# Ledger of designs, part 2: designed miniproteins, single chains, continued (4)

Each design is a single chain, and the fold is of that chain. pLDDT is the mean over its residues in the fold that is shown.

## One batch from the design tools (miniprotein)

Design m12036
Fold by ESMFold2-Fast:
Structure m12036 (fold): chain A 100 residues (1-100)
Amino acid sequence: DEKIREALAKGLQRALDWAKANPDKFSEEEIKKLEELLEKAKDPSVSVREVIAEIAEFLKTISASNQLVILESLAKAAIEVGGKELADFIGGQIMLEMSV
């Protein structure tokens, strides 16, 4: 739980930093949504499952290239926090939510 939350927050922060540095690729609306998701990831009253579900819904609304930036940012952060097993778990949960 704590490790998943840490990985999500770090990954979303990395994606947000990249998006702000590349305003021609990420819209103002997409940046705002990343900021909202990051605040939810930092909020211990919001479940990790809810954060993952909202990330998945957001990913379905954006371009494939922007999806890749966010997914790579999340995977890299997850590896740093809990290794490949945590990255595979988080990625798997996001992909399952995107299938719904």
Scores: mean pLDDT 86

Design m12037
Fold by ESMFold2-Fast:
Structure m12037 (fold): chain A 80 residues (1-80)
Amino acid sequence: SEAERLARELIRLIVEGAPREELQKISERARELAGGDLEKREELGRAFALAVLEHHGLDFAEATAEQMEAAVAALREKLA
């Protein structure tokens, strides 16, 4: 899906150490696609969580809440 594509692209750029400007462009595009649609925002959020888990070698279906929180926290640290 488009959400999964954008999520994986964002993770790839972060891992590759792309400039903040490149990361912002992808993030802005994702936000524009979601707009005010709650379902679209939830889809993007899920796709992003899945991409983060895949990056850390975790299976989304079998991941615990603690593993998901740890993966998201690690990604947030890279973005800070």
Scores: mean pLDDT 66

Design m12038
Fold by ESMFold2-Fast:
Structure m12038 (fold): chain A 68 residues (1-68)
Amino acid sequence: SVRDEIVEHALAMVEKHIDSEGLSLEEARRVALAIVRTLAEKHGLSPDEIAEVEREVLRRVEELYAKR
């Protein structure tokens, strides 16, 4: 789906920024939201769809920083 494609694209871009810049979790969240907004604008997503994509991307960013 378009939403799944945006989530995966946003995560790939965020991971690149984390790897190149050494972002904290808070910084990664901000970068993720900026990327999601840019991609959502390009794809013409509704406000509800944008909110859903933002929640999923933030959840997966938090998982990247989780330690057992």
Scores: mean pLDDT 82

Design m12039
Fold by ESMFold2-Fast:
Structure m12039 (fold): chain A 93 residues (1-93)
Amino acid sequence: MEKEIEEAIKLGEEAKKKLDKLVEEKPEEVREQMEKQKEEGKEKNKELAELYENKDIEGIIELAKEASKSEKLVDLYTVAAAGAILKEFKEKE
């Protein structure tokens, strides 16, 4: 598999580690931020789902890279989800 897929998977794994730490250390703050970012999260999830359905690997990589520029909860979830999807595609190849 291409280096770009592996880099995006790594970004997803790093985002997941950050999320796991936030949930462990500040679960209430995570819940409050999820509520505040609910609509943005819904939009991001829909975008990722459409890319996944179309098997648009390049689009998923770009979404992961763009979201990785932010430490927002919704962006961390987006990067982690995108990385997991790319890992699934790599394992099936």
Scores: mean pLDDT 81

Design m12040
Fold by ESMFold2-Fast:
Formats: sequence, structure tokens, C-alpha cells
Structure m12040 (fold): chain A 93 residues (1-93)
Amino acid sequence: SLSEEEREYVRETLEKIINEYESTLTEEQRELARRAGELMEKMAKLKGLSEEEVELAGLAGEATVIELIKEGTSNEELRERLERAEKLLEEYE
């Protein structure tokens, strides 16, 4: 498990990635990143993780979508992946 100091470093790193690329994203891409963050937060809550771990999961979801966009993943593919994951999460609960 990460220490409190290591968790803070991870949070700051993820926030920096998100903030650096936010201005280069389209509105649709920003929405996809937000949806990924919400999905990861819901998954973390279902696992009974702490409020801090839920926040980190959300940031990780947003940063992951940004990295996929940088690697050339299309908005359509990202949307389809998110819709599938959101549906699976609803069925799990």
C-alpha cells in the first residue's frame, strides 16, 4: 500500500497531467474524461475504499482517458468502451 506521502505525490502528478492537457481537449473529450473519472469513483466506492482512494481512482480514470487520446484513440472508441464499462458496473450492483 502507498504511504500518505506517496498518495499525495500520486494525486499531485495526476492533477498536473489533467490540468496540462485540459486546454487541448475538445468538449467531447473533456466529457469522456469526466465520465471515466465518475466510473472509477463508483467502482472504488463499491469496493469499500476510503474517500481519499475514491478521489485518486477518479483522477486516475481522467488521466487514463487523456493518455489514450494522446496515443490516438478515437472519441468513438473511448465512448464505446465507457458505455460498456458503465453497463457492466450497473449489472454488478
Scores: mean pLDDT 82

Design m12041
Fold by ESMFold2-Fast:
Structure m12041 (fold): chain A 97 residues (1-97)
Amino acid sequence: MREETIEAARRTLELAEKLRPVASEKALPALDDAISYAQAVIDFAKQGDTAFAAMSAGNLLDAAGKLLSLSNEKAKPLAQELLDAAGETGLAATKLA
């Protein structure tokens, strides 16, 4: 549902902000991609653009997976939580389309 998609994407953004100070240099581009795609999910969902919201949620999940793979041991727990939130965002966004 739209509200569920927006809330899951917002949670993903909150986790990304917590992750930024502990992220390795290698992980920062994937973190920035995840932030951009999570924001795109929110914006498209608010506009009623369900196809672009779902596409952005797919891109978010890919970015979150890459972020986890590049994360140091200190960042991994937050990166895993972000991947889980990205997965919830994707599930909610596909129900919109």
Scores: mean pLDDT 84

Design m12042
Fold by ESMFold2-Fast:
Structure m12042 (fold): chain A 62 residues (1-62)
Amino acid sequence: SAEREQAYLALTKAVKEALDANDPELLRERGQAVADSVKDPQLAANIRAASETLAADLEERL
């Protein structure tokens, strides 16, 4: 769906910004904002889970 595509594109941008900043908390904050912007509760849950997993991975590499 268009909503899913837009949400994952926004998450991808958040990941790039967090990597550039070396800031896993920025990824958590941006991921939460993306999740809050979607109407589908399952998609919102998936975006939150993905942002947390990616943020935890970034934190582990620091």
Scores: mean pLDDT 84

Design m12043
Fold by ESMFold2-Fast:
Structure m12043 (fold): chain A 89 residues (1-89)
Amino acid sequence: SSEERRLVQRITAERLRMIGAIIDGDFDAADASLAEIKRTLQELLDLRKQGASPAQAAELERQHQAELQRLDAQYAALLAQREKELAEK
């Protein structure tokens, strides 16, 4: 749907803001963007669950949890690498 596409575009924009904030060493802005990505992912899940069967909804929730785990792992890795780079200068 157009609404789903809008949420996906917001997630992409916030991922770019998160990465940009990490590059700039603005970890507060990076944390804010991470929170916004998670909030928008929840909105996307809620939208996709509309009209879904119980089995489809359960699968969407499993995919959502996997995506949150991947996002947290990516964020932690990027943050650790950038903190190391800043400490070595």
Scores: mean pLDDT 89

Design m12044
Fold by ESMFold2-Fast:
Formats: structure tokens, C-alpha cells, sequence
Structure m12044 (fold): chain A 93 residues (1-93)
């Protein structure tokens, strides 16, 4: 749904800003179970899987990559691009 997609995008932005507790709260609102000790990488992977399952478009993916480039370090951005490619292969190949 559009509402669930919006919550997942907000959760992803919270991860970019370093607010992992907010990201976990938003994921739980979407009905996704996440462990209390979930890492930043695990949260990003779960959010990306949720977005692809909800039918995120290629434009949605490009928008997410644009946000990541704007708000993350170069090393974190490269890691995020690799994670996006990993999840994308699972759902689009």
C-alpha cells in the first residue's frame, strides 16, 4: 500500500540520519518483526526487501539512491549501493 511504502521510506531516511530506534519503530508499524539489536545494515536490508515486495518502482530506487548520496558518507553510500544491488537481484532477476 502507499501508506506502508511511505512508512518504509521514512524508516530508510531515519537509518540514513543514524536514528535506528525510529527506523525499528516504523518497521514494527508496518508489521515487520526486527530484533532489538538489529544493525544498520540489517535494518536497511529489511526496509529494501519490504519496498521491493510492495512494488517499488525503478524511480523509487533512484530517489532512494539520491537521498543516500546526499546524506551518507562516500563509504556508507557505496555499501548501500551494494546492498540495493543484492536485494534487487533477489526480487527483479
Amino acid sequence: SAEKKALLLEALFAVFMGDLDRAKELLRQVGVKVPDDATREQLMEVILEGLYKLGASEQDVQDMLGWARAFMSEDDYKAFVELVNKVKKKYLS
Scores: mean pLDDT 82

Design m12045
Fold by ESMFold2-Fast:
Structure m12045 (fold): chain A 96 residues (1-96)
Amino acid sequence: MVKRYTIRFPIPEGYRPLTIEEEKALEKELVAAPGVVSARVISHDDYIEVEVDSTLSREQVEALAKELIDKYLEKRKGKPSWREEVRAEFERLGLT
């Protein structure tokens, strides 16, 4: 029997609701990690489910998931809207 762990991580409230694109991006990032067998975002229950082999500890998977969630949360909150980006460019060009 291959030793595997299935671990659930809550999605922070400020990150909810996730778009389909965000769900797939998180799943891809998690699966790219060594020792991760599968990853699934369960947005209707506000958690991420990750299956890992015995090469990763529970703590390592939790740390990785938290880091990725925090990264996406920061990117989502810090990214200016296209409208703000266009406005900044126009201001640089001397346009109103």
Scores: mean pLDDT 66

Design m12046
Fold by ESMFold2-Fast:
Structure m12046 (fold): chain A 101 residues (1-101)
Amino acid sequence: DQELMERLRALSLEERRALLARLLEEQGQTAPGQRKQAEITAVLAAVAAGEMSVEEAVDALMEIAGLPRELAERIARLARETGADGEAIAAATAEAVRAHA
């Protein structure tokens, strides 16, 4: 799955949303409530903007949403790597999690 992040970078926004939804479903994650969804979105947006480190984001995602470290790290790194698209990735992730609620 180290190759997964490289693939995500090359995908369209629609494909990234679908893949993020599949990753969350695969890990058996329950969609968080709106409050936690907003917190997740804020964390990922901060990482994308360079205002928060990947490690800080991983810890925050694990604490807020109870995500496994591996999944939290993939999401945080994706947000950082996309930069300008990080906010869109964060919003898509939050929407995908909410849609499964």
Scores: mean pLDDT 61

Design m12047
Fold by ESMFold2-Fast:
Structure m12047 (fold): chain A 81 residues (1-81)
Amino acid sequence: AATGERGLALVRAWGEREKAVFDEAMALGDKVYEETGDREEGLKAAIDYLAERLSPRTAESTKLGLEQQYADEVAREAAAA
């Protein structure tokens, strides 16, 4: 069922899984950045990880979130320089 208590629990569990995959992708991107010194390679690794684990529609929306996070990190580093 798409509605009701069971439906809400499934939507919540799905959202938690999507967040877990997003967090894993972010951690992978950070690791690649630390290993290579190239933030764009880190972002690419994170996006590829999402594309393998999420549906195309979900991967696209999550990709936008990663791109925003990347932009925020670049802005933070520019402000610190």
Scores: mean pLDDT 67

Design m12048
Fold by ESMFold2-Fast:
Structure m12048 (fold): chain A 85 residues (1-85)
Amino acid sequence: LPPVTTRYASAELEVDGKKVTLDLRVDEIDGVHYVRATIREEVNGNLLPRYALAEVGPDGTITWLTKVSPEIRQQIEQLTRQLLA
């Protein structure tokens, strides 16, 4: 079986005065990086989990497979690039 390289990153930020936590898992398979993000947003004092998926091709092009707000998208893309640096 080909080896799968897995990387992790986490970040906390605020969007519109609400706490958001991001947990990223990036799996590399045959030069493609699969990004799985767990997004926890504060809603009425509770952090509700949401999930986002993206692929990073060998050329570094990021293709989003799920819908996510621009602010969260930028943060996930930044963390992904840091992990792949």
Scores: mean pLDDT 77

Design m12049
Fold by ESMFold2-Fast:
Structure m12049 (fold): chain A 62 residues (1-62)
Amino acid sequence: NVSELIEYTNSLGLPELPANIQLGESSKEVALLQKALREVYGITDIPVDGIFDQTTVEAIQK
């Protein structure tokens, strides 16, 4: 199931952030993205706290 989700998220480019999101802001959509990055990408070096930090940006770029 994880490999199937990775294929789908790869075609989508990952869940997109809200257009108004800025570094340091908190959002439930950011928390969902962090969770997806951990579960689908296997990136465990990010918290699921909903804060859009530099670490989260770097995780998306990997």
Scores: mean pLDDT 64

Design m12050
Fold by ESMFold2-Fast:
Structure m12050 (fold): chain A 80 residues (1-80)
Amino acid sequence: SAPPVFEVRERDLSGLPEYVLGMLAMADAVELEVQVEMGRISKEEAVAKLRELLAQLERQGAPQSILDAVREQIARIEKE
């Protein structure tokens, strides 16, 4: 079997406090960065998963500050 890879799971984020949304988004972003650094996934795969997270957060009405933080993580990973 293929080794397990981190995936952004669709979650019901409705009704969660803003700080919880920020913590969940940051946890997913940090995990993806760690997996890139460990050579477990490509930068392209990490960026795709972060964009999936961004789309999920936008659907759930996450604050702009959280959306911008995820976009910054995408840019950082893409910068080599």
Scores: mean pLDDT 72

Design m12051
Fold by ESMFold2-Fast:
Structure m12051 (fold): chain A 74 residues (1-74)
Amino acid sequence: SANEEAFEAQLAELEALTANVANLSREEVDRRVNAILAGLLRILGRFDAETRARYEARFAAAVRRLGEAARQAE
């Protein structure tokens, strides 16, 4: 579905940001993170319960990896 494709694209962008977080300013990281997370949360809210459950674990794992990488960059 278009929503699943959009979610996968936003997850890929979050993963790319996570890999590059140490090379960005805090202001740039905050701006990009807020935009991507807002996008992911909006798409999650549009899924039915079955589809949401399937993607929710992947979303949580991606957010955890970002948080770990951001802490290491400090």
Scores: mean pLDDT 81

Design m12052
Fold by ESMFold2-Fast:
Structure m12052 (fold): chain A 73 residues (1-73)
Amino acid sequence: SALEAYEKAKKELEKLINDPNASKEELSKAYKELVDAFNKVLQDPNVSEEEKAKLEKEFDELFKKYLEKLKKL
């Protein structure tokens, strides 16, 4: 499902953000996969507007962590 794909992409990006050996290329790729998965969630009529709003907040927080990680590389 779109939600399962989003959760997997989220976990992979979180793992890379916490990995001191993660490269910019790995982080960029994982972020792009998260964006693609999130867009699929937003287009899924079976996901409620409330759930989409919750996931949007999670996406925004993870994006901030991604940017902070990139600054430290």
Scores: mean pLDDT 87

Design m12053
Fold by ESMFold2-Fast:
Structure m12053 (fold): chain A 65 residues (1-65)
Amino acid sequence: MEIDLSTTPIEDFIKSFGLPETSPAELYGKSGPEYEDAINALQKALGIEVDGVGDLSLVQALLKL
């Protein structure tokens, strides 16, 4: 499934994966099996490195949307 962040609010996207976080900043420092699919999908949609880790680069990219 192709992810279009221009038409899907980031809050709704995070919630669709069943994650308790409601903002991009809350993904900072998150990793592991529960977050891997969601973070990988976000990293791929943003065109950044896909490593499954909620690092500063991911949070900064999401906040610039």
Scores: mean pLDDT 71

Design m12054
Fold by ESMFold2-Fast:
Structure m12054 (fold): chain A 75 residues (1-75)
Amino acid sequence: MTPETDKLGEAALPIVKIAKEMMDKGYSPEEVAEMVRNAIEKKIPASYSKEEKEAIEKLRKGIEELKKVREQLLA
């Protein structure tokens, strides 16, 4: 693999870990996908639990890091 692919993979690892953690807690893949979508859209629904809000915050941070790595590869 190219060094660029390896860096993107490393940046994506926190997102994958959070998704697996939420699934291990009994959330469905559909629910986890909704959390990822909310993180991308920078939304924190008021109906979400503290646990769900914390997961979205962690996902948002991981997505921002992945975006930065991708932008660095294009520069």
Scores: mean pLDDT 75

Design m12055
Fold by ESMFold2-Fast:
Formats: sequence, structure tokens, C-alpha cells
Structure m12055 (fold): chain A 66 residues (1-66)
Amino acid sequence: GPLRAAARNAGAAIRPYLEELVKEVGEENVKVKIEREGDGVVATVESPLATVTVRGTAEGAEVEVR
């Protein structure tokens, strides 16, 4: 269904950022938050170097880096 597609798209988009941040600062300094927004998924990775927010939908994902 659309929620499953949104979760896959969000996960695929956030994974490379999560892996890179864990390599740079260590797993203990990285926090991951995943929330459902209707048929979409918002995943946030917080670290001392950057905060990465991914909004996944059935059609794709949008990435914001701060």
C-alpha cells in the first residue's frame, strides 16, 4: 500500500546519510526518529554535524540537510 511505499522511499533516501554520520561521529552520537504522517513517513537523523530530515511518500522522497 502507499504507506509501505512511503516507508521504503524514506528508508532508501535516509540510509546513506545515516551510515555516513554514524561513521563520522559514532552510533551513540546519532539519534533517529521515524514518524507517520497519513500515508507518508518522516525520518529524522540528528547528529553533532548535521540534522537530516527525509519526507517519504509513495511517489518518492524529499531530503533536507541542516
Scores: mean pLDDT 84

Design m12056
Fold by ESMFold2-Fast:
Structure m12056 (fold): chain A 73 residues (1-73)
Amino acid sequence: SPQVIAQYKKDLIEAAKAGDEQAFNALVTKVLLDPELSKHAGVIGKAVEEALKLDKQKDGLTFKDYIEAGKKL
């Protein structure tokens, strides 16, 4: 559902901005373990990375990278 995908993007961005690593990790885990949402994990991840301005990272992104970027916004 486009609405569910949009909600996960929003929730992940808000968790990162709040510095809530536990909430962020729980949301990522739900996306990756859901057979329908996991098909969209790349699109969700890219949208979160673009919102947090993480488009220029070296080698994979850690949860810490997302949280630190969110705190700057």
Scores: mean pLDDT 74

Design m12057
Fold by ESMFold2-Fast:
Structure m12057 (fold): chain A 65 residues (1-65)
Amino acid sequence: MPHVKEFEELVSKSPDLQALLRLTPDGVLDAQTRAAVRALQRLSGLPEDGVPDDATLAALRRMLA
């Protein structure tokens, strides 16, 4: 729960990444948001648990750098 908005904000900084993940930034951890988190985890070589944890956010920040 606590990192959903931060995940959405980071994805919003990259239009290409937002389009790739097909993410709608509505602040809700729904099936679409969980699928986007899993897609990012797959691209980063992380376990695909669908939870936007610190490791997932760190991987996203590395992609945006």
Scores: mean pLDDT 72

Design m12058
Fold by ESMFold2-Fast:
Structure m12058 (fold): chain A 104 residues (1-104)
Amino acid sequence: SLEEKLNEIKERLKQVAPEIADDLTEFLEKVVRGEATDEDIESLAEKIRKLPLEQQKEVARILLEFMKVLPPSKRGPVGRLLSLLAKDNPELREEIQKLIDELE
């Protein structure tokens, strides 16, 4: 189930954010292995912030959907990434909150 969802997410990320799809994929694989670091989160957040706002919203949606299929013990790094993306970006914060209400 988790491996199948990860493969689905990888394909969706290639469509939504091809510029950083490999970086996003590597991060999610590290999350699954329990190897994601705060440096990984910060580096990826900087790359996502360089995308147009609409692509940032789509990436956030995909990350939230992936977080739902992760064991609770492994959700921390994705949650921290989303929190970092929402910091100082009111429109993205509003979208993330809306997605949490709709998906969780």
Scores: mean pLDDT 84

Design m12059
Fold by ESMFold2-Fast:
Structure m12059 (fold): chain A 81 residues (1-81)
Amino acid sequence: ALPKTPEEMEKLAEEALRAAEEAVEYSKGSSREDILRYVAAALRAIGHLFEVKQAEKAGVKLSEKAKENIEKAQKLLGTKI
């Protein structure tokens, strides 16, 4: 389910940032397992960012901390969602 409160948005934004950070760490590896873990972490981060964006469009407000974490996650992934 999409987040419905600012507190749920902040938690999901933090989870997106953590997944993006995990993706960056695995991107430093050269093994097949590192590549697969990188892809999995990047997809989790993108999914969380997409859910936050959809909830924001539905009228759920973002805290400043949530906005900062979203911007950091997008920067780490090299993409804007």
Scores: mean pLDDT 84

Design m12060
Fold by ESMFold2-Fast:
Structure m12060 (fold): chain A 85 residues (1-85)
Amino acid sequence: SALREELERLRERLRALGERIAAALAAGDAEAALAAARETARVLVEGAVLRAELAGEDVEAMRARAEALAAEDLAALEAELAARA
């Protein structure tokens, strides 16, 4: 299905983004790490929406939950990187 194909594309993007975050953190590049983390947050929300659609769940409720979790994780990373600067 188109939704499953889109989920597979998002999975590949998440893999590449994870590698970018790891490389940026190893290099001490906070800006690159944050840029990749912000993109990861967007992809995670999109993936949650697509999974909800595939499962017949409440799409807007799952979006809101995923957005809240992604925002918390991103804020935590931003705080950690700021403390190390």
Scores: mean pLDDT 85

Design m12061
Fold by ESMFold2-Fast:
Structure m12061 (fold): chain A 74 residues (1-74)
Amino acid sequence: MSAAAQALADFLMETLGLSRALAEAIVADIAANAKSLAEAVAVLQSHGIDITGATGAAGLRLLELLEALLAEER
């Protein structure tokens, strides 16, 4: 797993309480299927994670981690 993928998985586990297996599966789904930030957010929503409800620093951190993951795929 890349550094950005691991950082996103760790964030999902620590902030949202997801299991490692679920966090890693979500990160893999984003890496395989998302080509933009909007598509990455859509993948999160398909797994029941609503980023529009995230407030303040946690929401911004999630967006930064998604952008970092997408940048490694380019």
Scores: mean pLDDT 76

Design m12062
Fold by ESMFold2-Fast:
Structure m12062 (fold): chain A 96 residues (1-96)
Amino acid sequence: MEDLEEARRLNEEALRVLKEGAREAADLLLKDPSAVDQANKVYSESMKRAMELAQRAIEIGSRVDKERTERESMETLREGHRYAGELVAEAVRKAE
């Protein structure tokens, strides 16, 4: 049970990292619409970190329930991507 709780905490941290990276990238675009490369770099770095956290969650949680942990990690990454897309769309709309 402790391993599942730890895996859950790691996935929650991965989601936080993705959301923070998305917010920072969106903020960069709001301040300077030409900062696309910088915004992409910020989000890519947050994605890399989130994937590392999600992978660690799978390593720990797979000792108890591999299928559940892999599904939850994938859901975390998908939710982060959805959040990022929403923020970027809003930033682009405001930059018009």
Scores: mean pLDDT 81

Design m12063
Fold by ESMFold2-Fast:
Structure m12063 (fold): chain A 91 residues (1-91)
Amino acid sequence: SALEEELRRRVAEEMTRLGREFKERYPERYAELVERLDAQHAAAGLPAPSEEERLQLVAQHMGFLAEQGDERFRFMLERGEELAEEAEKLR
């Protein structure tokens, strides 16, 4: 549906924004994660992710680490909650 497409677009845009914020705050950690993700994709025979896809993948990974109690990424949980609230309002 058009609503599902709009929600996916907004989620992708917000994940890209979060990944970009992380890259600005922790450039060395971002580079390590991108290298690991690129290596995993290569090992799986998948094409190298675009910069936007890398930002989104890093944002997802940071959200996972925050859920595991990594205090450095607690802001990802707060942003994820905000995104979920925005998605709920679009229903």
Scores: mean pLDDT 75

Design m12064
Fold by ESMFold2-Fast:
Structure m12064 (fold): chain A 97 residues (1-97)
Amino acid sequence: SAAAQAAAELAAQAARLDAAARFLEETMKGYEELRKKSEKEAINYAKRQGIQAAGDFGAEVGRAVFEMAGENGREVGEKAIAQLRARAAELRAQADA
């Protein structure tokens, strides 16, 4: 039915946003761990993750990865993750309504 299709599309969008949030969480943790050992390796990691995120999740998520490697990067990353998670929860609630 049209209602079932609409619910499935909302659920798929929510799953994609949750996947983007998980990618950002993993990238932030990996960046922080690498930065303790090598600033150069941390920057190279962020560059690779940013390119992959842009391809998989879009330019906004890719930009968030680059901003996470900069000044106040942890705050930027945590905010981006929270926004993606909140939007995913909203879409799941709409699918279940």
Scores: mean pLDDT 86

Design m12065
Fold by ESMFold2-Fast:
Order: structure tokens, then sequence, then C-alpha cells
Structure m12065 (fold): chain A 60 residues (1-60)
């Protein structure tokens, strides 16, 4: 079984940050969450994914 609790918590925090400060806030919150878990590679992947989404016309 995947760590569904971890992913659910991450999704919730990203959504709250996005509502407050948009994609930049969501990116920082998600990165910090992964880093706090020692998941440096996932934090980097999230950063790249958001940067790519932004370049492809992420919602303003």
Amino acid sequence: AEDVDFLGELARRIQQARDAGGLPAAKEEGKAFYESRGETELAKSLEIMIDRGEAEGAAR
C-alpha cells in the first residue's frame, strides 16, 4: 500500500497554500513538506513539475 496519508496531507497543504498565494506558495509548501520528510528527490521533482506546468500556461 502506498503512503496515502502522506500524499493526502501533501495535497491538502498544497491546496491551502495555492488558495493563499498561488503556485509560488504551493511550490514552497510542497517542497518544504517533502524536505521535512527527508524526501529531497521528491522535493526536487515537485519543483521541476511545477516549473514545467508554469511554463505550459499554469493558471493565473
Scores: mean pLDDT 68

Design m12066
Fold by ESMFold2-Fast:
Structure m12066 (fold): chain A 100 residues (1-100)
Amino acid sequence: SSSSLQQQIAQLQAEIKKLEEELKKKGPKDGELLVRLGSKYMKLGDAYDQLGQTQQALQYYEKARDYYLEAARIYSDDPIRAGVYEIAAAVAGLVVERLR
């Protein structure tokens, strides 16, 4: 339902704000925080897409892709871990292209 999605959005926005504050404190190269932000922005994109708010969904999927790409870069010395985040970024990118 719309009200359930709005509650989910509010919760995700609160979680994202906390993670972004933590990233500012620990520095922009905390790979675990980048992955968590990517995951939360994917869920936020999904929630806005379900509400039919395509432009907002697009913006959040793009943020998810960018966070996953940066995480892949941070983990570039671990090909398996980097590959997982590159795939996550590619999935976000495919959703972006589908919504255009």
Scores: mean pLDDT 88

Design m12067
Fold by ESMFold2-Fast:
Structure m12067 (fold): chain A 114 residues (1-114)
Amino acid sequence: MAMEEERRIAREAARLLLAHERERAAAGRVGGAMSRAEFISRVLAESAAIAGEPPLSADTIAEALELLEPNPVARYIFVARVVASGEADRAAVEELLGKERVDLVERALAEVSG
């Protein structure tokens, strides 16, 4: 994907994620600790739902990214959620996605949030 297109998709994904998180906060479903597996499953389901796609499942971040490959919006929502939560090791995410994609998502989140 061209970098300009990736930046646009990342910004759209960040906006959708923030809107979804605001709805979750209003519903009172923001708090509580969860396992890594529960977190990945939730983020995949949320990413698919936000992107208007059927639910996805995966046991690991690598498997999640493989499942999301055909849908760039869902993929960027997943990455944004993982990065924003701090629940995944950033170095592991950078190893799987590349530093440039992680940086792009973080920048998009900052731009939409600020």
Scores: mean pLDDT 60

Design m12068
Fold by ESMFold2-Fast:
Structure m12068 (fold): chain A 78 residues (1-78)
Amino acid sequence: MEKEIEEYLAKAYEALKRYQAGEIDRDTALRLLAEYLGRAAELLYGKKMGEAVYLYYASGKLTEESEKLAREAEEEAK
């Protein structure tokens, strides 16, 4: 289990390095981080946390838009 977690973290780190080197774009980097960090979180904390971490990275832009829409809805509800 520990070895598998270390392998996923190493792959996530390599994806980040490739993004910093300009080898992959932001969307590709976020997808790879979602896959690897989501899997590592699943192994450490269970499937529910793995899914949450996956969605956070995979939906980076969607998360920003969702936060904006939530704030706008709160203002209109006042």
Scores: mean pLDDT 69

Design m12069
Fold by ESMFold2-Fast:
Structure m12069 (fold): chain A 55 residues (1-55)
Amino acid sequence: SIKDELLALLYEIAAESSRFVAERIARNAPDKTDLLAHNLRTAEELERIAEEIRK
């Protein structure tokens, strides 16, 4: 449904935001490995949720 497509898009946008934060940490604060890993895991989880909604 259109509602599910919009919801999936919102999760995809949230995932992209977390990946952007991870990229900034990798460039500016590479010593913060736990925080980098957290943002990458968050992005992957949000992407997984978006894929499930699109099914």
Scores: mean pLDDT 88

Design m12070
Fold by ESMFold2-Fast:
Structure m12070 (fold): chain A 84 residues (1-84)
Amino acid sequence: LLEEAARLFLEAGRIGREHATSQGKEEAARRIEEEAERAARAALEGDVDEALRHGGEAAELAREVGAEEAVRLLGEGMTLVAEA
């Protein structure tokens, strides 16, 4: 569960970053990737609370730039973390 969640967070971070970059939103792209990477690291370390916190922040940032696929993957990853 947590390893799969980490994979989804990293994939979402990449998709969200690419989407934000395509809109010229370089700072948003950087923050989405950073928060998704933090969520993935926390998930791999078994830190459920931190994984959900960073995953949620990445999802909010991705939602603000309209990266719908990234939001979906972040939500899926957070569901797996909550079930762990």
Scores: mean pLDDT 86

